# Designed miniproteins, single chains, continued (5): the designs that were tried, part 109

Each design is a single chain, and the fold is of that chain. pLDDT is the mean over its residues in the fold that is shown.

## One batch from the design tools (miniprotein)

Design m19791
Fold by ESMFold2-Fast:
Structure m19791 (fold): chain A 79 residues (1-79)
Amino acid sequence: MAEERRRAETERLIELMNRSAERLAAHYRALGDEESAEKVHELARRVNEALRTEGLEVAEAIERQGLAEIQALREERLA
């Protein structure tokens, strides 16, 4: 019961996060920044894996850190 419920919640979170990642990647592509779009997809894969294996708290930490890194790298490229 608890494991099945946790799995269903995890799948729903993965769907929501993937939709957000696709929107962010599309935004970067519209700006001509394919490198940032690619990094967003790579980050989404890591976050999805963490949601399945480590749990929400670890996945949120990976997402927060990864998004900050993508933004910092983009600013370096545009400077």
Scores: mean pLDDT 82

Design m19792
Fold by ESMFold2-Fast:
Structure m19792 (fold): chain A 70 residues (1-70)
Amino acid sequence: TLSQDFMLNGLRFGSMKDSDGTKRFGQRGKDMKKIDPDDGKLLINTVLQMQEMNEDEDTERFLRLRNRLS
């Protein structure tokens, strides 16, 4: 699919691909940032693992990583 959603600590995150092929990631309802494909894969893998752990701590870690890409 062109989009995938994640739920962390009540916040909805996802990824999508723009019509020009640019991949974006971020919180739904906010401006989604352009990201490097390798960083996007890391974010997705990290989020999937974090869903099995403490959501509060994992959400902060995810947001830190996401901010580094903006």
Scores: mean pLDDT 52

Design m19793
Fold by ESMFold2-Fast:
Structure m19793 (fold): chain A 98 residues (1-98)
Amino acid sequence: MLEEVKKKISEEAPIITGKIIRIIGTDIDVPSPEIQKQLQAIQNKMKQLQDGDKKLDELVKKNAPQSVIDEQAKKVLELLEELKKTLDQGVELSDQAL
């Protein structure tokens, strides 16, 4: 399970980066207030994902029960899905602004 979670994060990283570049790259002068707020939301979700992944690593290092590690791994996957949805909303806002 842990290896599968880490693999999914690694596979999604270039997709996430590409979507962020797309959101920023289509407004080269001044991002609209809506796009700026969406970028802040994306940054907040990225921090939540990073914090969740760090907690997962700490649980593994402390030899926590497998059930606890599995529960944290599921939370990390949920945070990744929330980030992906927030990114998709940002892409849509960027496309509409053009």
Scores: mean pLDDT 76

Design m19794
Fold by ESMFold2-Fast:
Structure m19794 (fold): chain A 80 residues (1-80)
Amino acid sequence: MREEIDEALEKFTEKVTEALEKLSEENRKKLQEKVDELLIKLQEQIEGKSEEEKEKLFLEFIKEVEAVVKEILEEEEKEK
C-alpha cells in the first residue's frame, strides 16, 4: 500500500511540475491556492486516523489535485 501511494505521488508530482511550466503566473497562483486548501484539509483529516484511512485520504487528495490541475490547464489553453 505504501508503494502504491509513493507511485501515485511520483506521477502526481510530475503532472503538477509539467502543468506549472505551461501555466501563466495568474493560473499558477490559482493552482497554488487550490492545492494549499486541499493540503490544509488533508492535514486536518489525517490527524488521529488509522494508517488505512490515511492511505485513502492521500489517494483522494491526489485525485482532487489532479482534477484541479486539469481544470486550470484547460483554462490556460482556452486563453491562448
Scores: mean pLDDT 75

Design m19795
Fold by ESMFold2-Fast:
Formats: C-alpha cells, structure tokens, sequence
Structure m19795 (fold): chain A 96 residues (1-96)
C-alpha cells in the first residue's frame, strides 16, 4: 500500500487525474483492510491527495469514502485521518 500511496500522490502532483482516480479507488478499498497500518497509510495518502487536487469528481469520491470510514471503521486513528481528508477536500473545493 505504501508504493500505491506514493504513485497516487505523484500522479496528483502531475495533474494526471485519470491515473490518480484509479489509484484512489484502490486506496479507498485499503481503508477497509483488517490491517490497521494499511488503513492508516491509505487514509493519510487520501488526505494528501485531497490537498493536491482541484478535481470536483475526485474530491466528492474522497468525501464519500471518508464518510463511510467514519461510520464503519473500528479504528479511531483511521476515522481521524478520514475526518482530516474531509476537511482538506472541503477547503480545496472552496478554493475552486
């Protein structure tokens, strides 16, 4: 998941929205992993992507995923990271 996170962040920095969207889907899936470290890495990466993107579709995808994690996750660290991703995405949307 670390390599996936790095690739997604790099794609976001380049403005490669097609690639970052694909990788974001995989990171969202990782948020529901049984491994708390995998979930944490995925949540942190999604939060970083939210600060780098101005694509409304991607921001909405991130908000939806973070909301699901906040309601379903047993790991409070992942819920905190998901909440931070929502905040970052909301701030980015306002700057569009």
Amino acid sequence: VEELAKEAIEAAKRGDYERVSELTDQLIEALFSEDPEVRRIAAEALGKIATLTDNEELIQKLLDAASRVANESKDFDVQVSATLAIIAAAVNLKNL
Scores: mean pLDDT 72

Design m19796
Fold by ESMFold2-Fast:
Structure m19796 (fold): chain A 104 residues (1-104)
Amino acid sequence: DIEKLHELLERLKELNHPNYDIIKRRVEAAENLDGEGFLELILEEIREALREAGASEEQIEATIEEITPPLREYIERLVREKDVAALLKLAISGLGERVEAALE
């Protein structure tokens, strides 16, 4: 998980995206079981990544709308179960893939 976060941060850093600071905040939200804040930080990160990549407003909203339902479900489940370890794993591994997909 730390390796996945490191790879994601390296890629975002090379793309000159500010998303790497938001990833750290997501990890903190996960440790505090702040599901609402965690989801909001993920969505904000994706929006900013897409804007920096030159995506249109329509592309940004389409991507967010597609990603939001599965992310919301996963986060709500993990918070309900109070599984900090699983939520932290989602924060690192799952978000890496989703941010990378959004930057395609």
Scores: mean pLDDT 66

Design m19797
Fold by ESMFold2-Fast:
Structure m19797 (fold): chain A 95 residues (1-95)
Amino acid sequence: SDKTKDIMQKTLSLGKQALDKLKEKDIEGVQKMKDQIAQLGEEAKKNGDYTTAMVINSVTHLISEAIKKLEEGDYEGAIELAQRAVDFLSDFVQS
């Protein structure tokens, strides 16, 4: 649906921004982007789009794990997880 496409496009944009903030080691900025993504997941759920909500929830989980890796000093592992989240979202947007 057009609403689902809009939510997914916004989520992908925020996911890319989270990856950029992570590359800058801006943990606060990454957390802010993650919180905005989580709000889009709640919007999808309220619209009855549980599949999109589950996809967004998986992305927020990967971003949380990326933040933990960055806090542990594993910068490369953090970027890999955030890139995985962006790639996962991109696949859904392109489908």
Scores: mean pLDDT 86

Design m19798
Fold by ESMFold2-Fast:
Structure m19798 (fold): chain A 72 residues (1-72)
Amino acid sequence: STAEEKALLDEFEAALAAGDRRGAGAALEQMLRLNPSAEVKERLIALIEASDVFSPEEKALLVALLERFSRP
């Protein structure tokens, strides 16, 4: 992954820890606009699943966002 993608992932995790769902969504959208590989998307999902910081509601929202931007 690129340094920019890593920075956005770090920002996403920090936003969720702060309860800033809008910031987390913005970071995800920005990362997807960089046209990340499927590998980066899989790593994102793995990080979300591994983290106990995320609520079930937040996980559902993130899945919906990934579905919107996850095209083959």
Scores: mean pLDDT 68

Design m19799
Fold by ESMFold2-Fast:
Structure m19799 (fold): chain A 96 residues (1-96)
Amino acid sequence: SMEMDFMKLLLRLMAVTESVLLSGLQAGKITQEEADAWAKEVEAKLKEVMSIKDPEERKKKFLELLDWLVEKARQHLPEETPKMEALKKYAEEVIK
């Protein structure tokens, strides 16, 4: 079902985001404060996306969120960028 597929996608987004932030912290590339700020910003953007009632607009905004995450990873955690790119590719396959 579309609902189940979207839930799996959300769980994967959360898992990948946690993995990227933990890797960045362990490598000393970001501070705990920066990781907390990034996690809060992702949560805020996800709440905004989840508030959209139109399925097509929600899909579009979710893909825009993933683009933002890929670019943020490129700027701050370039070594972790492949994880975010893989997440975006998976999302494009699930929500088409």
Scores: mean pLDDT 84

Design m19800
Fold by ESMFold2-Fast:
Structure m19800 (fold): chain A 110 residues (1-110)
Amino acid sequence: MEKEAEELRRKAYEILKELLEKNPDLSEKQKAALQALVDFVVHMYAAEVDIKNLTDGEKELLKNILKSKGVSDEQAEELVKVVEEEAKNNEDFEEMVRAIVEKAIEILSK
């Protein structure tokens, strides 16, 4: 439902904002990639997609979204892996989003 997706997006964006404020050296391009990553996770979670077991098509979609924001092929591939691994490691939505964004900041900063 749109209301459920809006609430999830609000929570995810609050976490993203906090982590971006803690990482002021991130470029606008890196911030755009992190926003796109969070938007994908929120959309998939709201759609009740099993983020722990993304299909090849869903992985390719995420890679293409990230590459459109100027992420390299190698970084995009690592970020897809991070999304699946942190979804497996975290049962709580907010903890999953935080873990994904923290790992993504590490990958994008290299």
Scores: mean pLDDT 85

Design m19801
Fold by ESMFold2-Fast:
Structure m19801 (fold): chain A 78 residues (1-78)
Amino acid sequence: EEEFEKRKKIAKNTLDATQKLLDLAVQAEREGRLVPATTFEADVLTKDNKVKKITIEVPEGATAEQLRELLGKAGREV
């Protein structure tokens, strides 16, 4: 019950943040600008019901596809 609510909230926060980063990358690409180097933090729920904070490093000039891959890899590491 509580585990389900935490997982749902984490998934939503990750999706919202991912979408925001993708929108920024698309916008920068359309304007001929590079996405600035940044770090993104997300909370994920492990199989033992512990919340773990992960940090994703986004390189300067990252494409929307590269951002998707980085976020997917970070999620799998937990």
Scores: mean pLDDT 65

Design m19802
Fold by ESMFold2-Fast:
Structure m19802 (fold): chain A 78 residues (1-78)
Amino acid sequence: GTKILQQLSPAIGCYMAAFKDLSPQSPLVLNVPFSSVSRVELRDINGSSVPCTWKLSGQTLTVTADKAVEEGFLFVYP
């Protein structure tokens, strides 16, 4: 997948990213500002939840969607 925009939201306490072209064959890789992650939420452009798997290695987060998602939003919680 391709990251379009990323930001840390102090008001929500999470890290947010917008992405394109996420699929099981094209994972999203991004750096997060924390060393532990408790939850990752993936949503498509309509706000519907998309099942995903994730792993954190250091501060590098890799998110893989179970299906192709053309555009969407990622929410990462420490």
Scores: mean pLDDT 78

Design m19803
Fold by ESMFold2-Fast:
Structure m19803 (fold): chain A 95 residues (1-95)
Amino acid sequence: SKQDQISHIVEFGPIGVARSGIQSLIDSGQLQQAADQLRGMADALELTSEVTGNEKLREAARLYRQAADYAAQGQSDKARELLTEAALTAAEGIL
C-alpha cells in the first residue's frame, strides 16, 4: 500500500537515514547541530517544492523548519514530534 511505502521510506530510505541521524542528535542533547541539519532539510525541500510545485514537500519544509526552531530553543520533545511529522510528510511527497 502507499502507507507501507511511506513507512519503508521513513525507516530505511534517505529520509529515514536523515531522521535517525537528527533524532540521535536531539536525544544526545546536540540541539544546535540538530537545528542546523533540520534547517538544511527545510531549505532543500523548499527549493524542490518551488521548482516542482509539490505542495507536500513545501509542507514538509515548513515542518522541518518548525522542528529546527524548537530544537534551537531546547524543546526536544516538540522537535522530535515535528521531525517525525516532517519525515512522514516528505515521504508522502515523493510517492
Scores: mean pLDDT 82

Design m19804
Fold by ESMFold2-Fast:
Structure m19804 (fold): chain A 79 residues (1-79)
Amino acid sequence: SSKKKKEKFKKKLDRLIRGEAISRVLMESLGLITPEIEKQRKKDLKDYLFKKLKFTPKQYKKYLKKVDARVQELKEKKS
C-alpha cells in the first residue's frame, strides 16, 4: 500500500541521512574536504540515489536539506 511504501522509504531515508551527516562531520574534522573531493562525493551520492535507489528530484532535494540539519545537530552535540 502507499502508506507502507511511504513509511519504508522514510526509514531508509533516515538511515541514509544519518550516515551521510556522520561522514561529512568526520571529513570536515580531518580537514579532507577539497573542492575536488566535494564534487566527486556529490556526483557519487547523486548517482547512487538516482540510479540505485531511484530517488525523484524532489526526494533528493529533501534529502540534502535533512543532511544539512543532521550535520548541524551532530556539531552541536560535540560542542
Scores: mean pLDDT 76

Design m19805
Fold by ESMFold2-Fast:
Structure m19805 (fold): chain A 84 residues (1-84)
Amino acid sequence: MEPEVKIIKHSETEFSVIATARDPERTGRAVTLLQVRVGETDPEKLKEEAIKLAREYLEAGKSLTSDDVAEVTVVILGLPEEVG
């Protein structure tokens, strides 16, 4: 199953990309929302990164606990990384 992707435009340089991966064969709990800030403002690249992370977390759930992970949601914030 392909992850569901939503792109929310906040401004010309700020985007939120939400990717939700679900396993239709699995019954269990939804996984915690992960928010990630990345140094990228291209919504196409953010979309691919969000999909990749959602898939990786769903697959990791399969390896660690087959009974508990049925859905993973990842949010990527398209903001420049803050300089410390």
Scores: mean pLDDT 62

Design m19806
Fold by ESMFold2-Fast:
Structure m19806 (fold): chain A 78 residues (1-78)
Amino acid sequence: MTAAQQRFAQAVALAAQGQQAFKEGRYEEAGDLFERAARLLAGTRAEPDLLRMAAQAYEKAGRHERAAELRAEADRAS
């Protein structure tokens, strides 16, 4: 596999783990997982959606400042 294919596969796995953590109420862990997935896909069309998912998770975790930062970053990446 190419490095790009490996990064995409890892990001998909992290995003799936993040969705599971979010459903289980592990919001800070979900935010970290979605943010890591977004960083692996920096510059792609998937980046802003993953940043918004991370922001929503951090918001539910009470990490309001971090959530606002990631929403602003997603808007710039869109």
Scores: mean pLDDT 88

Design m19807
Fold by ESMFold2-Fast:
Structure m19807 (fold): chain A 82 residues (1-82)
Amino acid sequence: MEKEIDHAMARIMIAVARIAVFVNGKPLSPEFAESMAKYVIEVKASKEIRDELIEVLDESAKLSKDEEEKEKLLAIAEELRK
């Protein structure tokens, strides 16, 4: 039950981020992205959940106009691929 709640929370956070990126066209802050990635790793989320977060981070990086911000977002996505 607790593990299921953790996975549900991860999915909710990713859904909110997905709306910001894909619907509103707004890149995520690297700080928020790092917090989500850390949580997803800590709760040992399924590959499906990690793949969905990677998709959001890759798209956020494409929307970012700041090269340093883009590099940080791509680095976070790479951490999730391991």
Scores: mean pLDDT 79

Design m19808
Fold by ESMFold2-Fast:
Formats: structure tokens, sequence, C-alpha cells
Structure m19808 (fold): chain A 62 residues (1-62)
């Protein structure tokens, strides 16, 4: 979805600046997956944000 792509793109850019390309790629992948798996738009935004933050924290960027 356009929202999932937009959120994943934002997570990639943030991850790239904070943790480098590996962190950016994982944040992008996790954020996109969470948004796509969510049952509604509000839940997608919340879960995508959580997944992105968790991915960045795992790489020492959070």
Amino acid sequence: SHMAESLAGAAYLEGLEAGGEEAAREAQKRTHQAAMDAPDEVTAARLAGEAGREALAKHGAG
C-alpha cells in the first residue's frame, strides 16, 4: 500500500542516518511488514512505528 511504502521509506532514511545501511534496511523491512500485516490504517501506523523503532534499537540506533 502507499502508506506502507511511505512509512518504510521514512524508516529507511532515519535508519540510514542513525545506524547505517544495515539498520536502515532492517527498519524499512520491519516497518513495511508491520504496516502490511495490520488490520486497519490506525493499527498499521502504530505497529509500523513500533517495528521501526525496535529495528533501530537492535542496531544500537535507538
Scores: mean pLDDT 76

Design m19809
Fold by ESMFold2-Fast:
Structure m19809 (fold): chain A 71 residues (1-71)
Amino acid sequence: MEKLVNEIVEAVKPLIDKLVEEGKSLQDISKAATEEIRRLAEELNLSEVDLRQAILLANYYAGKLQIEKNK
């Protein structure tokens, strides 16, 4: 379970990196990342708890990258 959450987050990081580089808003990045996570969660039969955790971790990563880029 924890392994699948980490695999999904890692799979979504390149998408987040690309959108941050393209200058997308955090709201747009969060939406795109959430949609991709939901797609992967459906394919991997992720639980609701694991899905929520993956979304939280991906959004945290996106926010951290946006802050770092603006330094």
Scores: mean pLDDT 80

Design m19810
Fold by ESMFold2-Fast:
Structure m19810 (fold): chain A 59 residues (1-59)
Amino acid sequence: MDQQTIQALVSLGVSEEDAQRAVDLGRQAYQQALQQGLSEEQARQIGSDAIDDAQDRAL
């Protein structure tokens, strides 16, 4: 699952290192949201938003 996201980010011009950091940040945000009692749908949205933010900072 995470491997596909890394490949997608690399295709957008993000380095493999930065892509891995973005995925790690997204996964951490997702897990924190679930721990706070948010729904899986909300947690996924938060994780996706964190990856997008990390991508913008990497580019």
Scores: mean pLDDT 76

Design m19811
Fold by ESMFold2-Fast:
Structure m19811 (fold): chain A 100 residues (1-100)
Amino acid sequence: SLEKKRELLLKAEENSKSLPEEARKYMLLALGLAAWLFGDYELAERYFKKAGAEIKEIDKENNYLKLSFLDEKGEEIEIELNSEEEVVEEMKKYVEKAKK
């Protein structure tokens, strides 16, 4: 259910508060992508902003998202996601970076 999915994201956000700053940023990026997949665009934007990411381009009708943020080296990178599969893979990547 949508309610259960939202509860899981909120619980994961709370658990992320115990992570080091850099790890928490990647977890927040992953949570933002998960909220995007569930169609909760307000929650997704909130998590992206908390992670320090900037939404460069958004097209909800075509499942397109372009984000910019600082990586672990402090370099600005941009990502473009144009499918649910790409969102899932990017989310997994950020979860692994958060585990450090």
Scores: mean pLDDT 82

Design m19812
Fold by ESMFold2-Fast:
Structure m19812 (fold): chain A 65 residues (1-65)
Amino acid sequence: MKKGVLVADVDPELAGKKVAELAEKYGEDLAVHGLVVSREEAEKRKREIEEKTGFDVELLILSEP
């Protein structure tokens, strides 16, 4: 199954761990997109990527916990 990951405003350690987990699950079907944007812009980009590529895109938006 095709899976995309949109990473926005995240800690590199946490983003790396999550991407590694998804890469193990989806392998070659995983596409990773890195951005440093607001949540609103991240949602807009997710929609654009899904419409253009047909991937299901997961948002990883980490503000301070």
Scores: mean pLDDT 64

Design m19813
Fold by ESMFold2-Fast:
Structure m19813 (fold): chain A 60 residues (1-60)
Amino acid sequence: SLREKARELWEKIEAEGKNSPLTPKKTSLSDEEIDEFARALQQDPEVRAELAARMKARSA
């Protein structure tokens, strides 16, 4: 499903931001946040890229 693909993509983005192998991995955006991300992915690839960049910047 789109939600599953969006969650995988989000986890990949988070993993890129956190390069410490000793840090426990967190896998939790809320279902609502994942739905929002999935919706953006479905609508526009440019919006997807912008959202991903913003979420990555927020994590930094």
Scores: mean pLDDT 60

Design m19814
Fold by ESMFold2-Fast:
Formats: sequence, C-alpha cells, structure tokens
Structure m19814 (fold): chain A 96 residues (1-96)
Amino acid sequence: MATLTVVLEGVTGSAEDLKKAILELALLAGVEPESIEVELDAATGRATVTMVFKTKEDAEKAGRVIEKVATEEPELFEKLAPGLKGVKAVSVEVSG
C-alpha cells in the first residue's frame, strides 16, 4: 500500500467539497483510493488531503492528475465542487 499526501492553499470551500473534488480527480486518473482524510484550516485556507492506495503506482497516477489540475486547470476544482475557488497545490508526495 502507498500514501498520497496533497497540501493545498487557497481553499475557500468546505472539507466535504474538497474531498469530493479530490476523489473525482483520483477517479479521472483511473484509480480509487481505499481511504481519504481531509484536514482543512478554514482561517488560512490550507488543507492536507491524505489518500491510501493499494499500490505506489496508483498513488503516483492520482498525484500526477491532482498536481496537473491544481497548477494548470484550477477552474476544474470549481466545476467538480462549486464551493472551491483559487485552489493551489503546495506539495504532492507519495510514500510507501
């Protein structure tokens, strides 16, 4: 098993909206996480998303799609969860 940790800034929506958007991006990468945990600091807009996958390859596939969308297509977060705006990826890390 492998863990994908994504740190995001500029999150103006809820933790639930962010969880939904991140899950949809993992599914777009063709992989489904075994678990998703979201920690959102509403005062700063900083969020940490932790996802567990069966394999390191699955975690890397999800991480690449999330990083690409957050850096090149941030408006896609708004389309997936209308409460999210201006989301930026600070780090995308795979372990395991």
Scores: mean pLDDT 80

Design m19815
Fold by ESMFold2-Fast:
Structure m19815 (fold): chain A 85 residues (1-85)
Amino acid sequence: MLSREELLEKAKKMSSEEILELSRELRDQTLELLKTFSDPERRVVSGQLMSLVDGMESLVKNNEPKEKILERFEGLLDLHERVLK
């Protein structure tokens, strides 16, 4: 599994659409990990993951700068790292 730093460096070299696709894959992987956690905490983090990816989809659709998409991706990486700990 790639580290947070490795995933962020990979994303910096990708297009906005590729970052969105990677974000969807990372969201789905993180949601699977969350199935082993307590129900209340799992629901909050699941909602945050879904909201971040939905926001990223909106930014890509509106042709917003790549930097804004990377900020959302960093938030997703932070949540993924927190779930792994």
Scores: mean pLDDT 79

Design m19816
Fold by ESMFold2-Fast:
Structure m19816 (fold): chain A 94 residues (1-94)
Amino acid sequence: VAEAVERARAEIDAIHAAASATATPAQRRELSSARGVLLAALDEVLEEEDPERRLAALDNAIAWLRQFAAEHPELAPTLERMIAVLERLREEIA
């Protein structure tokens, strides 16, 4: 689990860095907020001992990010890439 979470963290950071390079200041604030939520969720996944609750934490993060993408359509392409990272992580640790 730890190695899978570390890879997901690195991919999210890379997506965030690439998107932030061309984003407006307002978009950068929203992307930083989303990144903060996702990193907190990955920490929860890493620290959770129960496999069922670990998957639930990840599913909650994916659901939150999908809602956030719907509310921020300008960021949707970037956020969809982050969703794909979390979905791959979910398949890997399931």
Scores: mean pLDDT 84

Design m19817
Fold by ESMFold2-Fast:
Structure m19817 (fold): chain A 76 residues (1-76)
Amino acid sequence: SRKTILALFHLAAAGSELWLLRKSRDKFSREELEARLRVARGLLDFVESHRDLLSPAAQARLDELRRELEAAEAEL
């Protein structure tokens, strides 16, 4: 469905944001890190609201990215 495709795009976008933060954390100020983490959180919250539309593999990826987000936020 179109909703499933949109949820998967949000999941991919969240993955890309968290990947960039892991690879380039030293390039961002604390304020920029906080803003980018808020964006990643919003993307993952959207995907979570459509969890029922996701395959088991996509749900596992969502849970993985949520743990990565929580770890990144704890380092602020």
Scores: mean pLDDT 88

Design m19818
Fold by ESMFold2-Fast:
Structure m19818 (fold): chain A 88 residues (1-88)
Amino acid sequence: MLSEEEIQKLIKENTILPEEFAKGLLELAKKVEEEGLDEEKVFELVLELLKKLGIPEEVLEKLRKGFEGDEEAGREALEEINKFLKEK
């Protein structure tokens, strides 16, 4: 299950994230901890957050494949997401 610890690690690991995205992730982490959401619901909330930030559906689809076990697709999606968020 995606945990607050995993989200905190992503924020603390030498990753310069836009403030709005970092705040959204922290809010999701708190909601997961408070409501005991399953992995599928947590993942859908992450996709919804990224969609609001302007990430293309093609990239979100790759991220979904990563969640399903395609580690290569997941890595490519994360790289594209980071690029889009920094190139706003």
Scores: mean pLDDT 66

Design m19819
Fold by ESMFold2-Fast:
Structure m19819 (fold): chain A 65 residues (1-65)
Amino acid sequence: GRVLTVRVRPGHAAIRSDGSLVPAGTVLTLADPVRLPDGRIRGTDVATGQGVVLGEDSIEVLSEE
């Protein structure tokens, strides 16, 4: 599967599948990321196994494989 590494931008957060927030400055590695037409990205956080949803405008892309 594809791997996307992102950083959550200042003033923004990502949301985990359990509803908890990933704070600004956090680096996430997402397995099998899907870009949605509404500007959201879904993926699985490799570190926790949790599903994560974030806005494309809320992140900096650090690497994409």
Scores: mean pLDDT 82

Design m19820
Fold by ESMFold2-Fast:
Structure m19820 (fold): chain A 105 residues (1-105)
Amino acid sequence: DEKKKLELELDITLGLGRIAAGVLKIIGDDKGAKLVEEAIKVVDDTLELVRKNKYVSEEARKLALEIAKLGIEAVKRALKGDYQGARKLIEKARELLEKLKELLK
């Protein structure tokens, strides 16, 4: 079902982010690792919000998927050393998370 698919996509995003944070720590990129951890936190908060709600509208589902996509792109930017690009994507994801919270009130 659509909700279970959304939860799976968010979980996959979290897994990829955790791997990326681990890699960045191993190579000594503490700044990149911190940005990836921030991106992971936004996606994790999105997943918990989706799990908490029995029904997720199509609008809310699309918004949660956009947050996941922004999270993945932020991780990719951090891995390339584009810390400013990663930060902007994380801020946009946080703005969408606030909109998602309003939709699920």
Scores: mean pLDDT 86

Design m19821
Fold by ESMFold2-Fast:
Structure m19821 (fold): chain A 80 residues (1-80)
Amino acid sequence: DPKKILELAEKLLDKEIPEHIRKLSVDQRAIGLLIAQGMKDYETAAYYLLALIRDGVKLSDLFPQYKEEAEKLEKKVKEK
């Protein structure tokens, strides 16, 4: 559920992204997000999402149906 992932990512803004995710390439992080979503591991998916925002990926491209929520989260990540 993209909405639940976005809500969890907002709650995890002050948390450090796990090192094993930080060491991945942008493409590997995008794949990791899809795998975590498929496994319903929304907390891990939220960390991949935060890492992708820091990589400069626009969340509205990943969640076009939740563009407003995605842009709000993206702005909050960049302000921290």
Scores: mean pLDDT 76

Design m19822
Fold by ESMFold2-Fast:
Structure m19822 (fold): chain A 102 residues (1-102)
Amino acid sequence: GKVYDKIVKDIAEKLKEALEAPEELHEEIYELVEAVYENTKDKEDIADKILEALHEAAIELGLVTEEDTPLEAMEKIRELLKEGDIETAKKILKKAVEIAKK
C-alpha cells in the first residue's frame, strides 16, 4: 500500500545518505530495507536490524571482523563507495538481504 511504500522509501533514503551511496545502488539498498521491514516484528528495531545485517555481511565478506562495531562496518562500506568499489559494496548489500530474510 501507499503507506508501506512511503515508509520503506523513507528508510532507504536515510540508509543511502548514511552510506553516501550512489544512485546505482538504490535497488540493493531498497531491497535490504524491504527485507528487514518484512522480517522484523517490532518496527522500532528496523534501524538496528539493518545495522546488524550489514555488520554480519561485512564480516562474512572479510571487510570487518567481529571486533569491529556495526557503525565501524558502516564507515568501511562508505570508504569502499568513496574509493569507487561499487561491486564490493553491492555484494555486501546482497548478502545483508540474505541475512535479513533468515
Scores: mean pLDDT 82

Design m19823
Fold by ESMFold2-Fast:
Structure m19823 (fold): chain A 69 residues (1-69)
Amino acid sequence: SLEEERRKKLIEFLESQGIHGVEDFVRSTAPESLLAFFERELQEELAAPVVNEKRAELLRKAIEILKST
């Protein structure tokens, strides 16, 4: 399914960024909750006194993957 392809792509992306052990979290979390998690994390990062631009870029890419058709 398209949802399964998005989860796989997200896991592969996160692992490419050095974030390991996320497969169970990504596969066990509802799609809406997973998207909301990354959107919340991005909003919190952008509201920080000093923005971590690498983290913001990572979060934006995760959101794009979860919204891809």
Scores: mean pLDDT 85

Design m19824
Fold by ESMFold2-Fast:
Structure m19824 (fold): chain A 87 residues (1-87)
Amino acid sequence: SLLEPVINALETALKLAKEGKAYEASRRAYRVLQFALDYEPSPELEKAVELTREAVEAAKKGDYNRAIELLQKALEVLRSELEKRKS
């Protein structure tokens, strides 16, 4: 499953975004999630891709706080799915 590596990548992206690199972080997260969605399609990955796409657009406009919030929401979606798969 790509879910744990993808969560790790998104956690790294969130840290990078909080360190002032929200645009770079959002772009990396979006690309990683698109790859994961193409390989293992799921509704949760589709939602995470959409959230990180919105994070990229927010960061482009200088809304770094919104980009961070959207990355956090994407991470929460994937963490929730991982917990369900462990049950």
Scores: mean pLDDT 86

